Designed miniproteins, single chains, continued (3). Designs and how they scored, part 36

Each design is a single chain, and the fold is of that chain. pLDDT is the mean over its residues in the fold that is shown.

## One batch from the design tools (miniprotein)

Design m9301
Fold by ESMFold2-Fast:
Structure m9301 (fold): chain A 55 residues (1-55)
Amino acid sequence: MEEAKRLEEQGKRAVALGDYKTAAEYFRKAAEAAEDPELKEQLLKSAEVAEQLAA
């Protein structure tokens, strides 16, 4: 699995567990690894939402 996809999946698992701080970290790492601009934008928004939900 591509690094970005692997990190995105870890973020989604963290969201499912309610661990939004960990989810935000994984989504930011996934965005950094992503080559596709649309995927990168989606991952950054997911990270921002997760951070807001964490605190």
Scores: mean pLDDT 80

Design m9302
Fold by ESMFold2-Fast:
Structure m9302 (fold): chain A 62 residues (1-62)
Amino acid sequence: DIEKLRKLLEEIEKRIKELEEKLRELEEKGASQEEIEKVRLEIGIEEGLLGIVRGVINLLES
């Protein structure tokens, strides 16, 4: 069901925004490089998932 995939897209986008906000807060407070890199990795994973879900939606809409 394409609507379930669209909902998943929205959930992933929300998680990315939350991680981006967390990254900003860590950078502003001068957090350790390890903490910053961990959040950047988490953002990268979520962006990868976003691309996969968008790709599946595009295939189903074709």
Scores: mean pLDDT 86

Design m9303
Fold by ESMFold2-Fast:
Structure m9303 (fold): chain A 75 residues (1-75)
Amino acid sequence: SMEEVEKKLEEIAKQGPEAFDRVLDAALEYAIKEGKISKENYEKMSDLGRRALGESYLAYLMRKDPEKALEILER
């Protein structure tokens, strides 16, 4: 459920910024596979831009497909 995804995300965030960044990277990799973001545009983004986009896409997945969001968090 969305609540389980939120709890898992909070748990990962408590492990430190590096663990959280890895989750955002995984979400962005999935967005590229789904054709939501081009690899070329991804490579041109700043670190802060990638984080913001990763957070936005993860939030989108939590609403659209919470099971997929949970899979990404468990990697």
Scores: mean pLDDT 79

Design m9304
Fold by ESMFold2-Fast:
Formats: sequence, structure tokens, C-alpha cells
Structure m9304 (fold): chain A 71 residues (1-71)
Amino acid sequence: SLAAAAEALTPEAVKKALELYKQGKSIGVVLQEVRDWVIKKLIDQGFSEAAARAAATLVLLEVEKALLKEE
């Protein structure tokens, strides 16, 4: 399901975001790159672009929460 696919991607999305942030990228750039990565992964799994974009928004909320703990 879309929800299960998004849930499975969330730990990798958080890890990717923290690595990009530690490399000196701004939070805005990190969020954009991770969002694009999640959308592409969900589309590659057979979900529509609209569904992938909606699910990516939920994954990015968890990513943003993790990045805020680094401040």
C-alpha cells in the first residue's frame, strides 16, 4: 500500500536528510532534495505522481522534525 511504502521510506529519508545537513546544506535545500527522492522512489514503485507527492509531504514532516532536533 502507499502508506506502507511511505512508512518504509521514512527512516531512509530521515537518514539522508541528516547526512545532507551535516554536509553543510541548508534546511530548505535538504528538504527539497529529500522530497524529490521520496517522490521518485514512490513513482518507481508504481504509485501515481499525485499519490507520491501527497505521501512525500507526510514523510517530510518526520524529516523536518528530525532536523529541528539538530538545532
Scores: mean pLDDT 84

Design m9305
Fold by ESMFold2-Fast:
Structure m9305 (fold): chain A 70 residues (1-70)
Amino acid sequence: SIEEKLEEAQKLFEEGKYEEAIEIFKELLPKVSEEMRYRLKEAIAEAYKKMKKYEEAEKIYKEIKEKYPN
């Protein structure tokens, strides 16, 4: 289930396996609600920051900030 995949990704993040956690979060993006998609993008950005991939993290944060059309 989506919930089980999210729990797996969170456990990977806690174990410092940020790349594996990001892969699961990205896989789930097209399968979840808009609210959850927002949360997943935040988690992806945080994982990139933990890996010191600040440029990738900044790109995701920018996408989040620009996502309100009205």
Scores: mean pLDDT 82

Design m9306
Fold by ESMFold2-Fast:
Structure m9306 (fold): chain A 57 residues (1-57)
Amino acid sequence: SSELEALKEELRRLIEELRRKGASEEVIQNFEKALESDDIVTLKAAIKEAREVLEEL
């Protein structure tokens, strides 16, 4: 779905920001695993969590 594609694109962008700001490899790998999901709820939760982690960096 277009919503699924948009959520995956947003999560990929957040993963790149996390990498640039020096997030640990463990954190990056956890979000990359979420990116493999086709579940909209899982992707929305991962996006929210990634944004919260970025606020701490």
Scores: mean pLDDT 86

Design m9307
Fold by ESMFold2-Fast:
Structure m9307 (fold): chain A 96 residues (1-96)
Amino acid sequence: SEEERRKAAIEGFREFGIYRFGSEEIGELYGKLFELEVEAEEKGLIITDAYAGTSVESMQKVLDLIEEAIENGEELEAESNGGPENSYGVKIVKKK
């Protein structure tokens, strides 16, 4: 039941990504993002609005950063200062 519920949530996130952004690739990345967010939360990592990304390239960049943070036990923070005001991504911030 719990495993089935988790799979349904991943599939729902994938379908939402396809519907919202019109791309099967983005949908797949959204499903993976959900899985990584769950893993990060279990490890006590802070991720701030990590959904940023409306293209395959920007979305993959976000996923790579999350995967690195999970492996290194580092916190993630949304990139929103400097450069363009609508920067879409996150950067790894060490816990210190």
Scores: mean pLDDT 65

Design m9308
Fold by ESMFold2-Fast:
Structure m9308 (fold): chain A 63 residues (1-63)
Amino acid sequence: KEEAVEKGIQALKDGGYSVAGAFAAAGVMIKGGLTPEEARRLLVEAGASEEAARRGVAGAERL
């Protein structure tokens, strides 16, 4: 889980805190065992907007 969080935050940073970056980050976090709500919360705490985190997580859940 800790590795998934670190990789996810890096993906968000590499994506410039965009919706695409949040999507990539959420995918890594959820695959690593986090719930969608945990991923959304961590993305916002890392600096993503509420909208980017919500849209990114929703997209990742559909994979």
Scores: mean pLDDT 80

Design m9309
Fold by ESMFold2-Fast:
Structure m9309 (fold): chain A 68 residues (1-68)
Amino acid sequence: MSRFEILDEGQQRMADIYQQGRQEGRSLEEIEERLNKYIEEVYRETGDEELRETLESMRRQIVQHLSR
């Protein structure tokens, strides 16, 4: 799988976690925890530090959006 495919899939999974959390009425803290666990899992599987940083940036944007 290419790095771009992994990134696209990662971003889609982050969006899915966010949407599912909102549908379930989960707190911001619970959604952030789920996003963090996913980022950790991706890093464990890939070892790609740049990908981890990209997903962490996306997590920050999601958390900032939910905080408004």
Scores: mean pLDDT 77

Design m9311
Fold by ESMFold2-Fast:
Structure m9311 (fold): chain A 66 residues (1-66)
Amino acid sequence: SAADEAVLARVEAAIRTRALEAGVPEAEADRLAERAREHMRRLLAEGVPVADAARAAFREAERWLE
């Protein structure tokens, strides 16, 4: 849905910003954010609620940044 896509876009932007704040180069932050959005889309296609997909994406990004 358009509402789900809006959430995905906001989460992608938030993960990108978080990576940049952690000192990740822009190109790498872009790739991380893109992978997170792709992963969220796959979870949505499998019937996972958008809030759960967003939480999974943030947890994975934080693990990568540790």
Scores: mean pLDDT 85

Design m9312
Fold by ESMFold2-Fast:
Structure m9312 (fold): chain A 59 residues (1-59)
Amino acid sequence: SLEEIRANVERLAQDLAEKYGYEEAAKILRSAAQVAENAGLTDAARVFREVADELEKKA
């Protein structure tokens, strides 16, 4: 479900931010969004971009 996708992406985002900082975590998620979009996973790509935007606001 979309809720499960968002929850998984948010957990990944928190882990990445703890290890690499907010700016690098956001870059990784934007790369993941591009891969998802190229695979036709439009909802997943949107969630990756939204969470990346949230991380950039914290940087």
Scores: mean pLDDT 87

Design m9313
Fold by ESMFold2-Fast:
Parts: structure tokens; sequence; C-alpha cells
Structure m9313 (fold): chain A 80 residues (1-80)
């Protein structure tokens, strides 16, 4: 389900945030995780969730802190 995809992305981003990766690599991998989850939601026919996940991926790419992204993904999961 789209909620399971969003939860996997959330777990991945939390792990990335706590890792020893550079801030640039954390951003790249967090963006990729959200994009993969969005692609999965599109395949399931859940375009609304896919679009919201892509918006969050774009915000990561634009430099939004991962802590704020984590909060937004948690909010999205509560709405699903």
Amino acid sequence: SSVDLARRALETIKEIKESDLSEKKKRIFAEASLTVAAMGAYVLGDRETADKLLELAQRVAEGEPLEEIIKKVEELIEEL
C-alpha cells in the first residue's frame, strides 16, 4: 500500500539522518528514497500520495532540513 511505501521511506530517511554521511549525501539519498516511494505510489494508482512524496523529495533537493521532512512524512502517513 502507499502507506507502507511512505513508512519505508520514513525509516530510510531516519537512518540516513543518524548516519555518518555528509549532509550532501544525506540529501541525495533522502531525495532518492522519497522518489522511489512516489514511483511505487504511482504504480498503485495513488497519484495524490505520489505527488505529495515528490513534493517532499523536491524540498529535500532544495535544502530543507531532514528533521522537517521527517515530520512532513509522518503527517502524510497519519492522513493515509
Scores: mean pLDDT 87

Design m9314
Fold by ESMFold2-Fast:
Structure m9314 (fold): chain A 71 residues (1-71)
Amino acid sequence: SLEEQLRELERRLAENPDDVETLVELARVLVRLGRYEEAAEVAQKALDLDPDNIEAAMALMEAAAGLAAKK
């Protein structure tokens, strides 16, 4: 389930808070859960750590689109 994926990703992030791959995966799961504000924060952190990470940029765009649709 997405909730089980969240728990595993949060566990991995507790071990390495700056793991860009885990941050990107977490942001994508949060987007799929409709948790767009949290997804944007996590994706932005990943992009701050790796500015050329296309997956992080895509996750941030998806989160921003979700937030815009909520308004």
Scores: mean pLDDT 85

Design m9315
Fold by ESMFold2-Fast:
Structure m9315 (fold): chain A 61 residues (1-61)
Amino acid sequence: SEIEELVAQLGSADPAVRAAAARRLAELYRRDPEATEKYVLQALSHPDPAVAAAVAAALAE
């Protein structure tokens, strides 16, 4: 699943990979919020603040 791959990429040590995954997840959320909401909420609640910040920034675009 594309969403499962994106969730894995959000945990990447590479900030460019995390940012790209966060932007793609935000795009999917805008197109189909019902299918993606749980993944967005999980990412915003992630124990790594870099992951939460990347997703929050992408959503604010």
Scores: mean pLDDT 83

Design m9316
Fold by ESMFold2-Fast:
Structure m9316 (fold): chain A 72 residues (1-72)
Amino acid sequence: MKEEIEKLIEESSLSEEEKEELKKAIENNDVETMYKILVKLIEEGNLEDAKKLLEKLPLPEEIKERLEKALE
């Protein structure tokens, strides 16, 4: 699981700093930081990266539903 998420992060259009921030957020279960990074990807038009990460990230269902609506 972690290896799959790691690969998606490395293959994403995120900056190196954002990749490290997201990895730390996952390790610390920092839902707020994970949400902010996904919202930024959506706003920048990186919808495919956002969708792939949304499917794999350990986010509460409520947060996942909110982000899925933003991807519509």
Scores: mean pLDDT 79

Design m9317
Fold by ESMFold2-Fast:
Structure m9317 (fold): chain A 109 residues (1-109)
Amino acid sequence: MSPLERRLRELLEELRGLRRQLEARVEARDLEGALRLVEEVVGLLQEMAEIAEEAGMLDLAEEARTMADNLRVLLEAARRASPEEQLALLRQAVSALDGLIGLAERALA
């Protein structure tokens, strides 16, 4: 296993963990905690995009970068949103992460 592939697998496991924590915070209606987890996910996705690009996994790199950008837009929207609007945005983020995790799993298979 290459060092880059090993790092991507570590980041994928961290992403799965953050996705589970995010879903739990959303269901508990801990909106502040959920938004903090989205900020952590953005940082992880930026690292994943950089390592994937270096590994030649260009589709994964582009998807991770696009999702990081979309989540930053979501965080900006959430600052002006009502609690119910924040909840809807956070549920959207959880669903979007499932798609990226599936793509990463296929790329690393």
Scores: mean pLDDT 89

Design m9318
Fold by ESMFold2-Fast:
Structure m9318 (fold): chain A 93 residues (1-93)
Amino acid sequence: NEEKIEELWKLWKEHADEPLLKKVLELIEEGRYDEAVELALKALREAGASQELLDEWEERAKNTTDDNEKAALALGMALEAVALRRVREAENR
């Protein structure tokens, strides 16, 4: 779905200055892919992701053995965590 890819790309550009995303990228650059995934999962939990969503991401991470795919998962989870946090901040106003 091209529309979803374009929305994710816009979200990534909008969140480029986020400390979480920078830290995840730093871990990936250091070859610490499992730690990047763990940090992103923790951020999703703190952002208030549902248990179903957390279980889906954890299962994906568990079944992913390629470092490049782990990096993509960690970045995707970090972006989702930032998006969820921002939605919650808007709802509390």
Scores: mean pLDDT 75

Design m9319
Fold by ESMFold2-Fast:
Order: structure tokens, then sequence, then C-alpha cells
Structure m9319 (fold): chain A 119 residues (1-119)
């Protein structure tokens, strides 16, 4: 079973920076994509950022482009989301999502980590 364990949540001041991390465990094939998604209270889950297994392809939602950076450390099986210049609108539960792209495609999601941004 693949398991994703997120950390780095909490309560932060507007304008601050925080890094979220997620550690993947279990068997992961060579061709996969790691992503961050978020869910705001009363809203559907939205895409935030993704990175390919080799780190060569990175994608960002328009609302976070230029403020957030996704990175991957394959040696630690850890994906990071560096969140700069936090806004009150960034308040959400953030989830790591693993998409397996070879063999039998699969999607795995962590339990999520809460991020609250206060003025």
Amino acid sequence: MVELTESGGGTFKEGSSVTLSSVASGYIPDDYEMGWYRQKPGEPEQFVASISADGSVRRYAPEVAGRFTISLDPSRRTVYLDMKNLKVEDTATYYDVLRILEGEPGVYRGAGVEVTVVA
C-alpha cells in the first residue's frame, strides 16, 4: 500500500513563508507525478502544483504561480511545497497526491495538513 504523510501545517501570518513536505512510503514505479491539492472550507478541492518523477516538468495553478514552488527529493521520497508571501486566501487543507503513470494507473492521497493564514 502506498502511504503519503504530510507535515508543515499550522497557523501563519499573512506575508510569511512556509514549506509543506510529504514523505511517500510503499512501492512506487519509476513513472509517476506528485502533486499538491487544497480544499478551502465550503469549496471543492483545487489543484495547486505538480512535479514529474524526474523533476523536469513542474506545473502550477495560476493563483499560486510565482509564489509557490514544488520540488522533489527522490533520495528521501519527499515532495515539498514552498509557499511564499502567504495570503489569507491560501487558508485550506493541503493534500499530497501521487499519480502512478505506468503499469496500472493509480491515484493516492494523503490525509492532508491544515494551513491557516491570518492578517
Scores: mean pLDDT 83

Design m9320
Fold by ESMFold2-Fast:
Structure m9320 (fold): chain A 69 residues (1-69)
Amino acid sequence: ADEYTEKGRKLALEGKLEEAIEYYLKALEIDPNHEGARSNLLSLIKYLKSIGKTEKAEELEKKLKEINP
């Protein structure tokens, strides 16, 4: 989980948001309570809302709730 979370963070810093999302979700599939992956995904959701990608942010919020309701 930590390795995927770290990879996702690096991708997000490079602006590769879709790839970053994929790695954060993979980390949460391994450990649904992984604090690092959850907090990073929540930060990315907040960022997506700030740049007007609200539909994508809402999709991710739904997936996050399904993983850890």
Scores: mean pLDDT 77

Design m9321
Fold by ESMFold2-Fast:
Structure m9321 (fold): chain A 67 residues (1-67)
Amino acid sequence: MKLVEEGKEYFKKKEYEKAIEAYLKALERDPSNQEARNEYVSLISQLEDKELAEKAFEKFKAILSKK
């Protein structure tokens, strides 16, 4: 999925907010995408900015809670 690839690219560039947004857009389009879920959780766990990680995880839970 192109959005997952974009997320990985932004993370390599240390553009964490753009990486988060790319993964969230991927999950918004397909919440069942296991690769997007796994990559997003992995990215959050590697973030040194805990406030950014908390906000990212909250958005992630919100997307997964919508059915």
Scores: mean pLDDT 78

Design m9322
Fold by ESMFold2-Fast:
Structure m9322 (fold): chain A 97 residues (1-97)
Amino acid sequence: VEDAFRAETPGALAAALGNLKEVLEAIKRGEDPNSTEVVNKLVAAQLELSIAAMSGDPLAQKALDNLRKASRAIDEGNVEEAIKYLEEAIKQAEAGL
């Protein structure tokens, strides 16, 4: 973990934020939230947030909780609710940077 001499890679929380923003943008553009592309980005964000939360970041944990709620809303077909939870997850992740 200490092998990273470069500061250009922001870390797990920033990587998750990028994926969350891409998911939100895709859904707002009318992409199917159950599409392989959207699901893959959602899973990547969940993994990155889990890594940040395991490192002791409480804002990453709050973002992860909201992402889980967004995933549930997608499973229930409630796209409007999913957007609200994704926006909250993004807000929590941005506050942690």
Scores: mean pLDDT 78

Design m9323
Fold by ESMFold2-Fast:
Structure m9323 (fold): chain A 84 residues (1-84)
Amino acid sequence: EKYREGILRNAEAAAQSALDDDPSAKELAEEILERAKRGVEEGPEKAIEEAKEVLKKLKELGLSPSTLINAVGVLTEALLWERS
């Protein structure tokens, strides 16, 4: 429960930060949230996979350090959930 909530909280922060970086990036913000939701629904291995793909995409798009830090938070919570 707590790690799944942490994944969603960090994903919400990453999505909001992405919109702060680019107000027109609504589809990207929605993708961040939907990938996090898929991870929490399917289990920790999927949560890690989805978090890694989001982080790669955000790095490739050159999003701000704040957005990347929140995406790292999603991955961190997913890794902690897998190890618990």
Scores: mean pLDDT 85

Design m9324
Fold by ESMFold2-Fast:
Formats: sequence, C-alpha cells, structure tokens
Structure m9324 (fold): chain A 94 residues (1-94)
Amino acid sequence: LSEEEWVEIEAALVLMQLTLLAKYSPNEEVRKLFEEARDAFVQALNEITDVEKKRELIEFVREGVLKASELLDKGDYEGAIKTLKELIEKIRSF
C-alpha cells in the first residue's frame, strides 16, 4: 500500500470507532463528546494537506480514543469526559 492509501484506511478505522462509540457508549454526555470528536477529526482531516501531518493526527486521535475507552471500561465517566474534552480541543489546534 502507498502512504496515502494507508492513511485513508487508518482514518476510516478511527472514524468507524468514533461513530460506534458515539452510538453505543452508556453515558449520554460521553456519546455527545465522541460525536464532537468525530466531527472535529473530520474537519481537521479536510484541512490538513500534508500526508505525514494527517498520520500524526490519526495516531493522536486513536490514542485518545483508546484512553477514553479504557476509562469507560473502568466506569470512570468523569475521567472519560475530561479526556474527550481535551482530545477535541487538541484536534481543533492541529
């Protein structure tokens, strides 16, 4: 696969994960924050033209989503909310 093709695949996987978490997370505020994170991620991907910077964004979002998911699995909804708010702010600064 080319670098561009790999980035497209990785972006699609992260978008799918965000969409499913926005749908199925047990807390309403957490679902809304995953939806906001998805929308921020899509916007940032559309604005970034550099392939390497897109890869950095994708990896950053994937790590943030994994951290939030771990907190949700532990029942730490406040920690997950804080993590997602910080993630959204950082995505918007890319």
Scores: mean pLDDT 87

Design m9325
Fold by ESMFold2-Fast:
Structure m9325 (fold): chain A 68 residues (1-68)
Amino acid sequence: SSEELEKKKRRVMETIEKLKESLSPEEQEKLDKVAEKIKAAKTMEELEEAVNEALGILLQAWERQRKE
């Protein structure tokens, strides 16, 4: 439903804002581009695809932090 989609978008965006604080400026820029895809998602499937892209960026950032 539209209500479930908007609710999930809000939760995902809140999580992204919190996690963004620990990222480099370059990683923040990549995550911002995916955040626009999350906002533009019209279906749950589109939202899930955008969330998976955001997770990829976060995992790469965490690997960088572990090596530094």
Scores: mean pLDDT 84

Design m9326
Fold by ESMFold2-Fast:
Structure m9326 (fold): chain A 48 residues (1-48)
Amino acid sequence: EEKDKEDYEETLKVIDKQIEALKKAGTPSAKAAIKRLEEMKKAVEDYK
């Protein structure tokens, strides 16, 4: 789990950076992209 946790955490950080950039934009298009990225985070949670 420690080894998998490292990769898992890095993946989440990449997604979080994308979401933060989109939140700063604050456009309807950005909101749709944020929703997609949040689905990606849930897929990563399924990973572990």
Scores: mean pLDDT 73

Design m9327
Fold by ESMFold2-Fast:
Structure m9327 (fold): chain A 63 residues (1-63)
Amino acid sequence: LEGKIAEAVKDAGVETPSVLGLKKGEKVLILKSYSDGNVLAQSLKTGKTGLVGEDFLKVIGEA
């Protein structure tokens, strides 16, 4: 998953300092994958970095 571009398949309605808020259709760069089903991602729209559940994301290509 690291180094991949992914698209949000659903809205993530809650943003915190450690969690990335996304709307359906927003694209992210995956920076790191964790064994617990979360990834560290950077929003391509806002530049913000945070944790996102893998179930919110569909890989669409390479960075």
Scores: mean pLDDT 74

Design m9328
Fold by ESMFold2-Fast:
Structure m9328 (fold): chain A 92 residues (1-92)
Amino acid sequence: SVTSAIAWVLQLIGLELDGAEVSIEVEGDRVVITLKNLDEAQIEQAKALGEALREMGAEVKVEIKGDEVVIEASGLPEETLELLKILAENKK
């Protein structure tokens, strides 16, 4: 739903406000979100964001490397994909 998409995006913005470096790439229906400069609590929050995308029906892969988390998602609801596309365009 649009409400779930907005709630998810607000959580991502919250991580960025707390010092995470966030990068978003959109290629067709595939989205790659890279989060850097994470503490242990922020890594768990990033994992929860990946799980929330799975609950929305997306196919999600989460990779962790030190203080970095990469979330790769495909098959997102149209509303969520459009919001992530807007965020990607505004950050680059």
Scores: mean pLDDT 82

Design m9329
Fold by ESMFold2-Fast:
Structure m9329 (fold): chain A 70 residues (1-70)
Amino acid sequence: MLEEARAYAERVQAALEAAGHPEEGKAVREGIIRAAEAYAAGDFEEARRIEEELLARYEEALKAAIALEA
């Protein structure tokens, strides 16, 4: 559901902000919501593309957020 995706996106943004990446956190939140919207619309190719772009572009910031949570 988009509601669950939004809650997840907000948690990821908060983790990125805590890791010192607030702008990346905003972008990742928006990307997660866009991917969820694409899935809801049945556009699985677009959803996958968005997810791959987020992982490729924000991999280091996401790793930092995971390390901070550990």
Scores: mean pLDDT 77

Design m9330
Fold by ESMFold2-Fast:
Structure m9330 (fold): chain A 59 residues (1-59)
Amino acid sequence: AVKSAAAQIAQIDAALGADVAAELAVKFAQKNPALVAALAAALAALGLAAVAAALAAAA
């Protein structure tokens, strides 16, 4: 059982995703909501599901 940096990083990604999504929603959703959606899909494919979900919710 490796209770681990990986779990810590996942929590940081979730928190960071919420903050980044809020800022990106203001800047990019007004210009290109499609880009925010595409970025969210790409992040999900890379395994950053929490960040991807936060971005998609902001779009």
Scores: mean pLDDT 63

Design m9331
Fold by ESMFold2-Fast:
Structure m9331 (fold): chain A 85 residues (1-85)
Amino acid sequence: GPKVFRLTITKPDGSVAEVEVKESDTLEEVARKISEATGLPEAAVLAIMKELGLDPKAKVTLEKLKILAEAIKERTGYEVTVEEI
């Protein structure tokens, strides 16, 4: 089956949320899942993706998730770590 990744998201208040994404998911679906888990606006995550040159319709890869995680931290203060499970 497709690879599965766990995103561990630490909010500015120190609370932690976890999100699972599949290699078959799009980056747009990742943005929605992050928004639902954290309350961070989906539009903000999508804007970060576009500025990084990441296509929201592209499929998930570990490398794309790591690039996105670093950018989310720099722009929002939300820390995201990515693990393959």
Scores: mean pLDDT 86

Design m9332
Fold by ESMFold2-Fast:
Structure m9332 (fold): chain A 97 residues (1-97)
Amino acid sequence: MSEAERLALAAAFAASVGITLLNMGDYEGAIEAFERAAELADRAAKLTSGPVAQKFKEASDLFRKASEAARQGKVDEAIKYAQEAIKKLNEALDLLR
């Protein structure tokens, strides 16, 4: 498994934790989890190029939007952005296979 694949899987895990924390009412924990997911996705983008790097960057931007929505208490929007970001991570991972 490449370093980019490991970072992308770690980002997906962090995002899943963030969604769980939002559903539990832990908005602070969710914000931190989504910010960590964004950083991990951004790092994966820097280790790749072309369409793969673009999808990791899109995932990172979506995780930042999820974090901001969580900060505003917009739970449904935060979950939507996090799920969309996870989808972009999976699309990038499929291109690496």
Scores: mean pLDDT 89

Design m9333
Fold by ESMFold2-Fast:
Structure m9333 (fold): chain A 68 residues (1-68)
Amino acid sequence: SVEEEFEKLVKEAEELIEEIAKISKATALVGRKDLEELKKLSETDPEKALEELKKFIKSMREVKEKLL
């Protein structure tokens, strides 16, 4: 289901943010705020929230690579 996939990707995003926090606390804080907004979006538009979460994870992986 969309809900199960969203929950799985939230955990992946949270783990990625924790890895980023070890390098940049400021970048991780911004990431956490963005993830909370996506969780709010999932209450009104779960399919859009899932697509945006996939983009967020991709963006966060690119951010992590640039911080190395």
Scores: mean pLDDT 86

Design m9334
Fold by ESMFold2-Fast:
Structure m9334 (fold): chain A 74 residues (1-74)
Amino acid sequence: MEEAEKAKEEGERALREGRFEEAARHYDKAGQLYEKLGKKEEAAEMYQKAGILYALLGRYDEAERAGKKAKSLN
């Protein structure tokens, strides 16, 4: 739990600093950690944030993968 929250916070910090690729990676990691904890809603939120950032970076394959993971958790 603490590890997932830390990854989320690192993503938020990277986003504030304009480091979009790092932010996307941290949110993706947070999503994976929340998923392992059975926290489907939090995991979906993290994957959604990662997908948006990957799309902004033109990484459409990674954006699609993150979006599918978010949908699968509903």
Scores: mean pLDDT 86

Design m9335
Fold by ESMFold2-Fast:
Structure m9335 (fold): chain A 69 residues (1-69)
Amino acid sequence: SEKAYLLLKLAAGYRLFGYDEKAGELMDILGETFGIDEVTELGDEIQEELEKNKFTEKDIEELEKKLKE
């Protein structure tokens, strides 16, 4: 789902900027819903994408805002 993708993107963004506890909490929730292996694989792919696209802390704030809906 789109929401699951945005949550994974947020978790990957948290890891990228050293917010490991927040990233871990989201990954645990997603792993319970979609499976740990699937979430880990997709999370690694998203993290690579974010690194290539110069993802910023402002992008984290924008994702958090979208997920509050």
Scores: mean pLDDT 79

Design m9336
Fold by ESMFold2-Fast:
Structure m9336 (fold): chain A 98 residues (1-98)
Amino acid sequence: SVVTSHTLVKIETPDKKLAEEITRLQEEVARLLKELGGEVTVSDETLVLDVDEAEDLIAALRRIKESLQRALREKEEDPEAYERRLKEAKAQVEKIEK
């Protein structure tokens, strides 16, 4: 698996419902990533977003969450297929050095 890091940040936006959704999605992404062996960091910094930026981030986090949920299900249902894909990806990365 590609090593991915995710940072949990406090969100400030004019729409509190969007801020709550972003926080929920960040926590879900962090949990799934941790189960897959990824890195998770917590930040005390506040990220200020307008409504459009908040909606874009929600869409991005939802796609990341869906991808991680699929990877976790594949790992749990077929561990051999998951390990095969991981080894294949590593072999492909080594070949790209040429």
Scores: mean pLDDT 72

Design m9337
Fold by ESMFold2-Fast:
Structure m9337 (fold): chain A 70 residues (1-70)
Amino acid sequence: SLSDALFTLVTKRLKSQGYSDEEAESLAKRVVEIVEKKGPQALNDLLISVDKAKSVEELKKRLEEIEKKY
């Protein structure tokens, strides 16, 4: 499904940036949940946040801000 494809994409991207398997999967699941709740218009901001965040803590904060925005 599209959600499965997005989960795989985000997980691989986070792992390539140095996140652990557990961190990457948890954060990818959060990204998928936000897209499902808020719609595909949130996807670009979510992917930018995945690329720009320097830590798990910063990424979580960015994801919370996107969820509030949409």
Scores: mean pLDDT 86

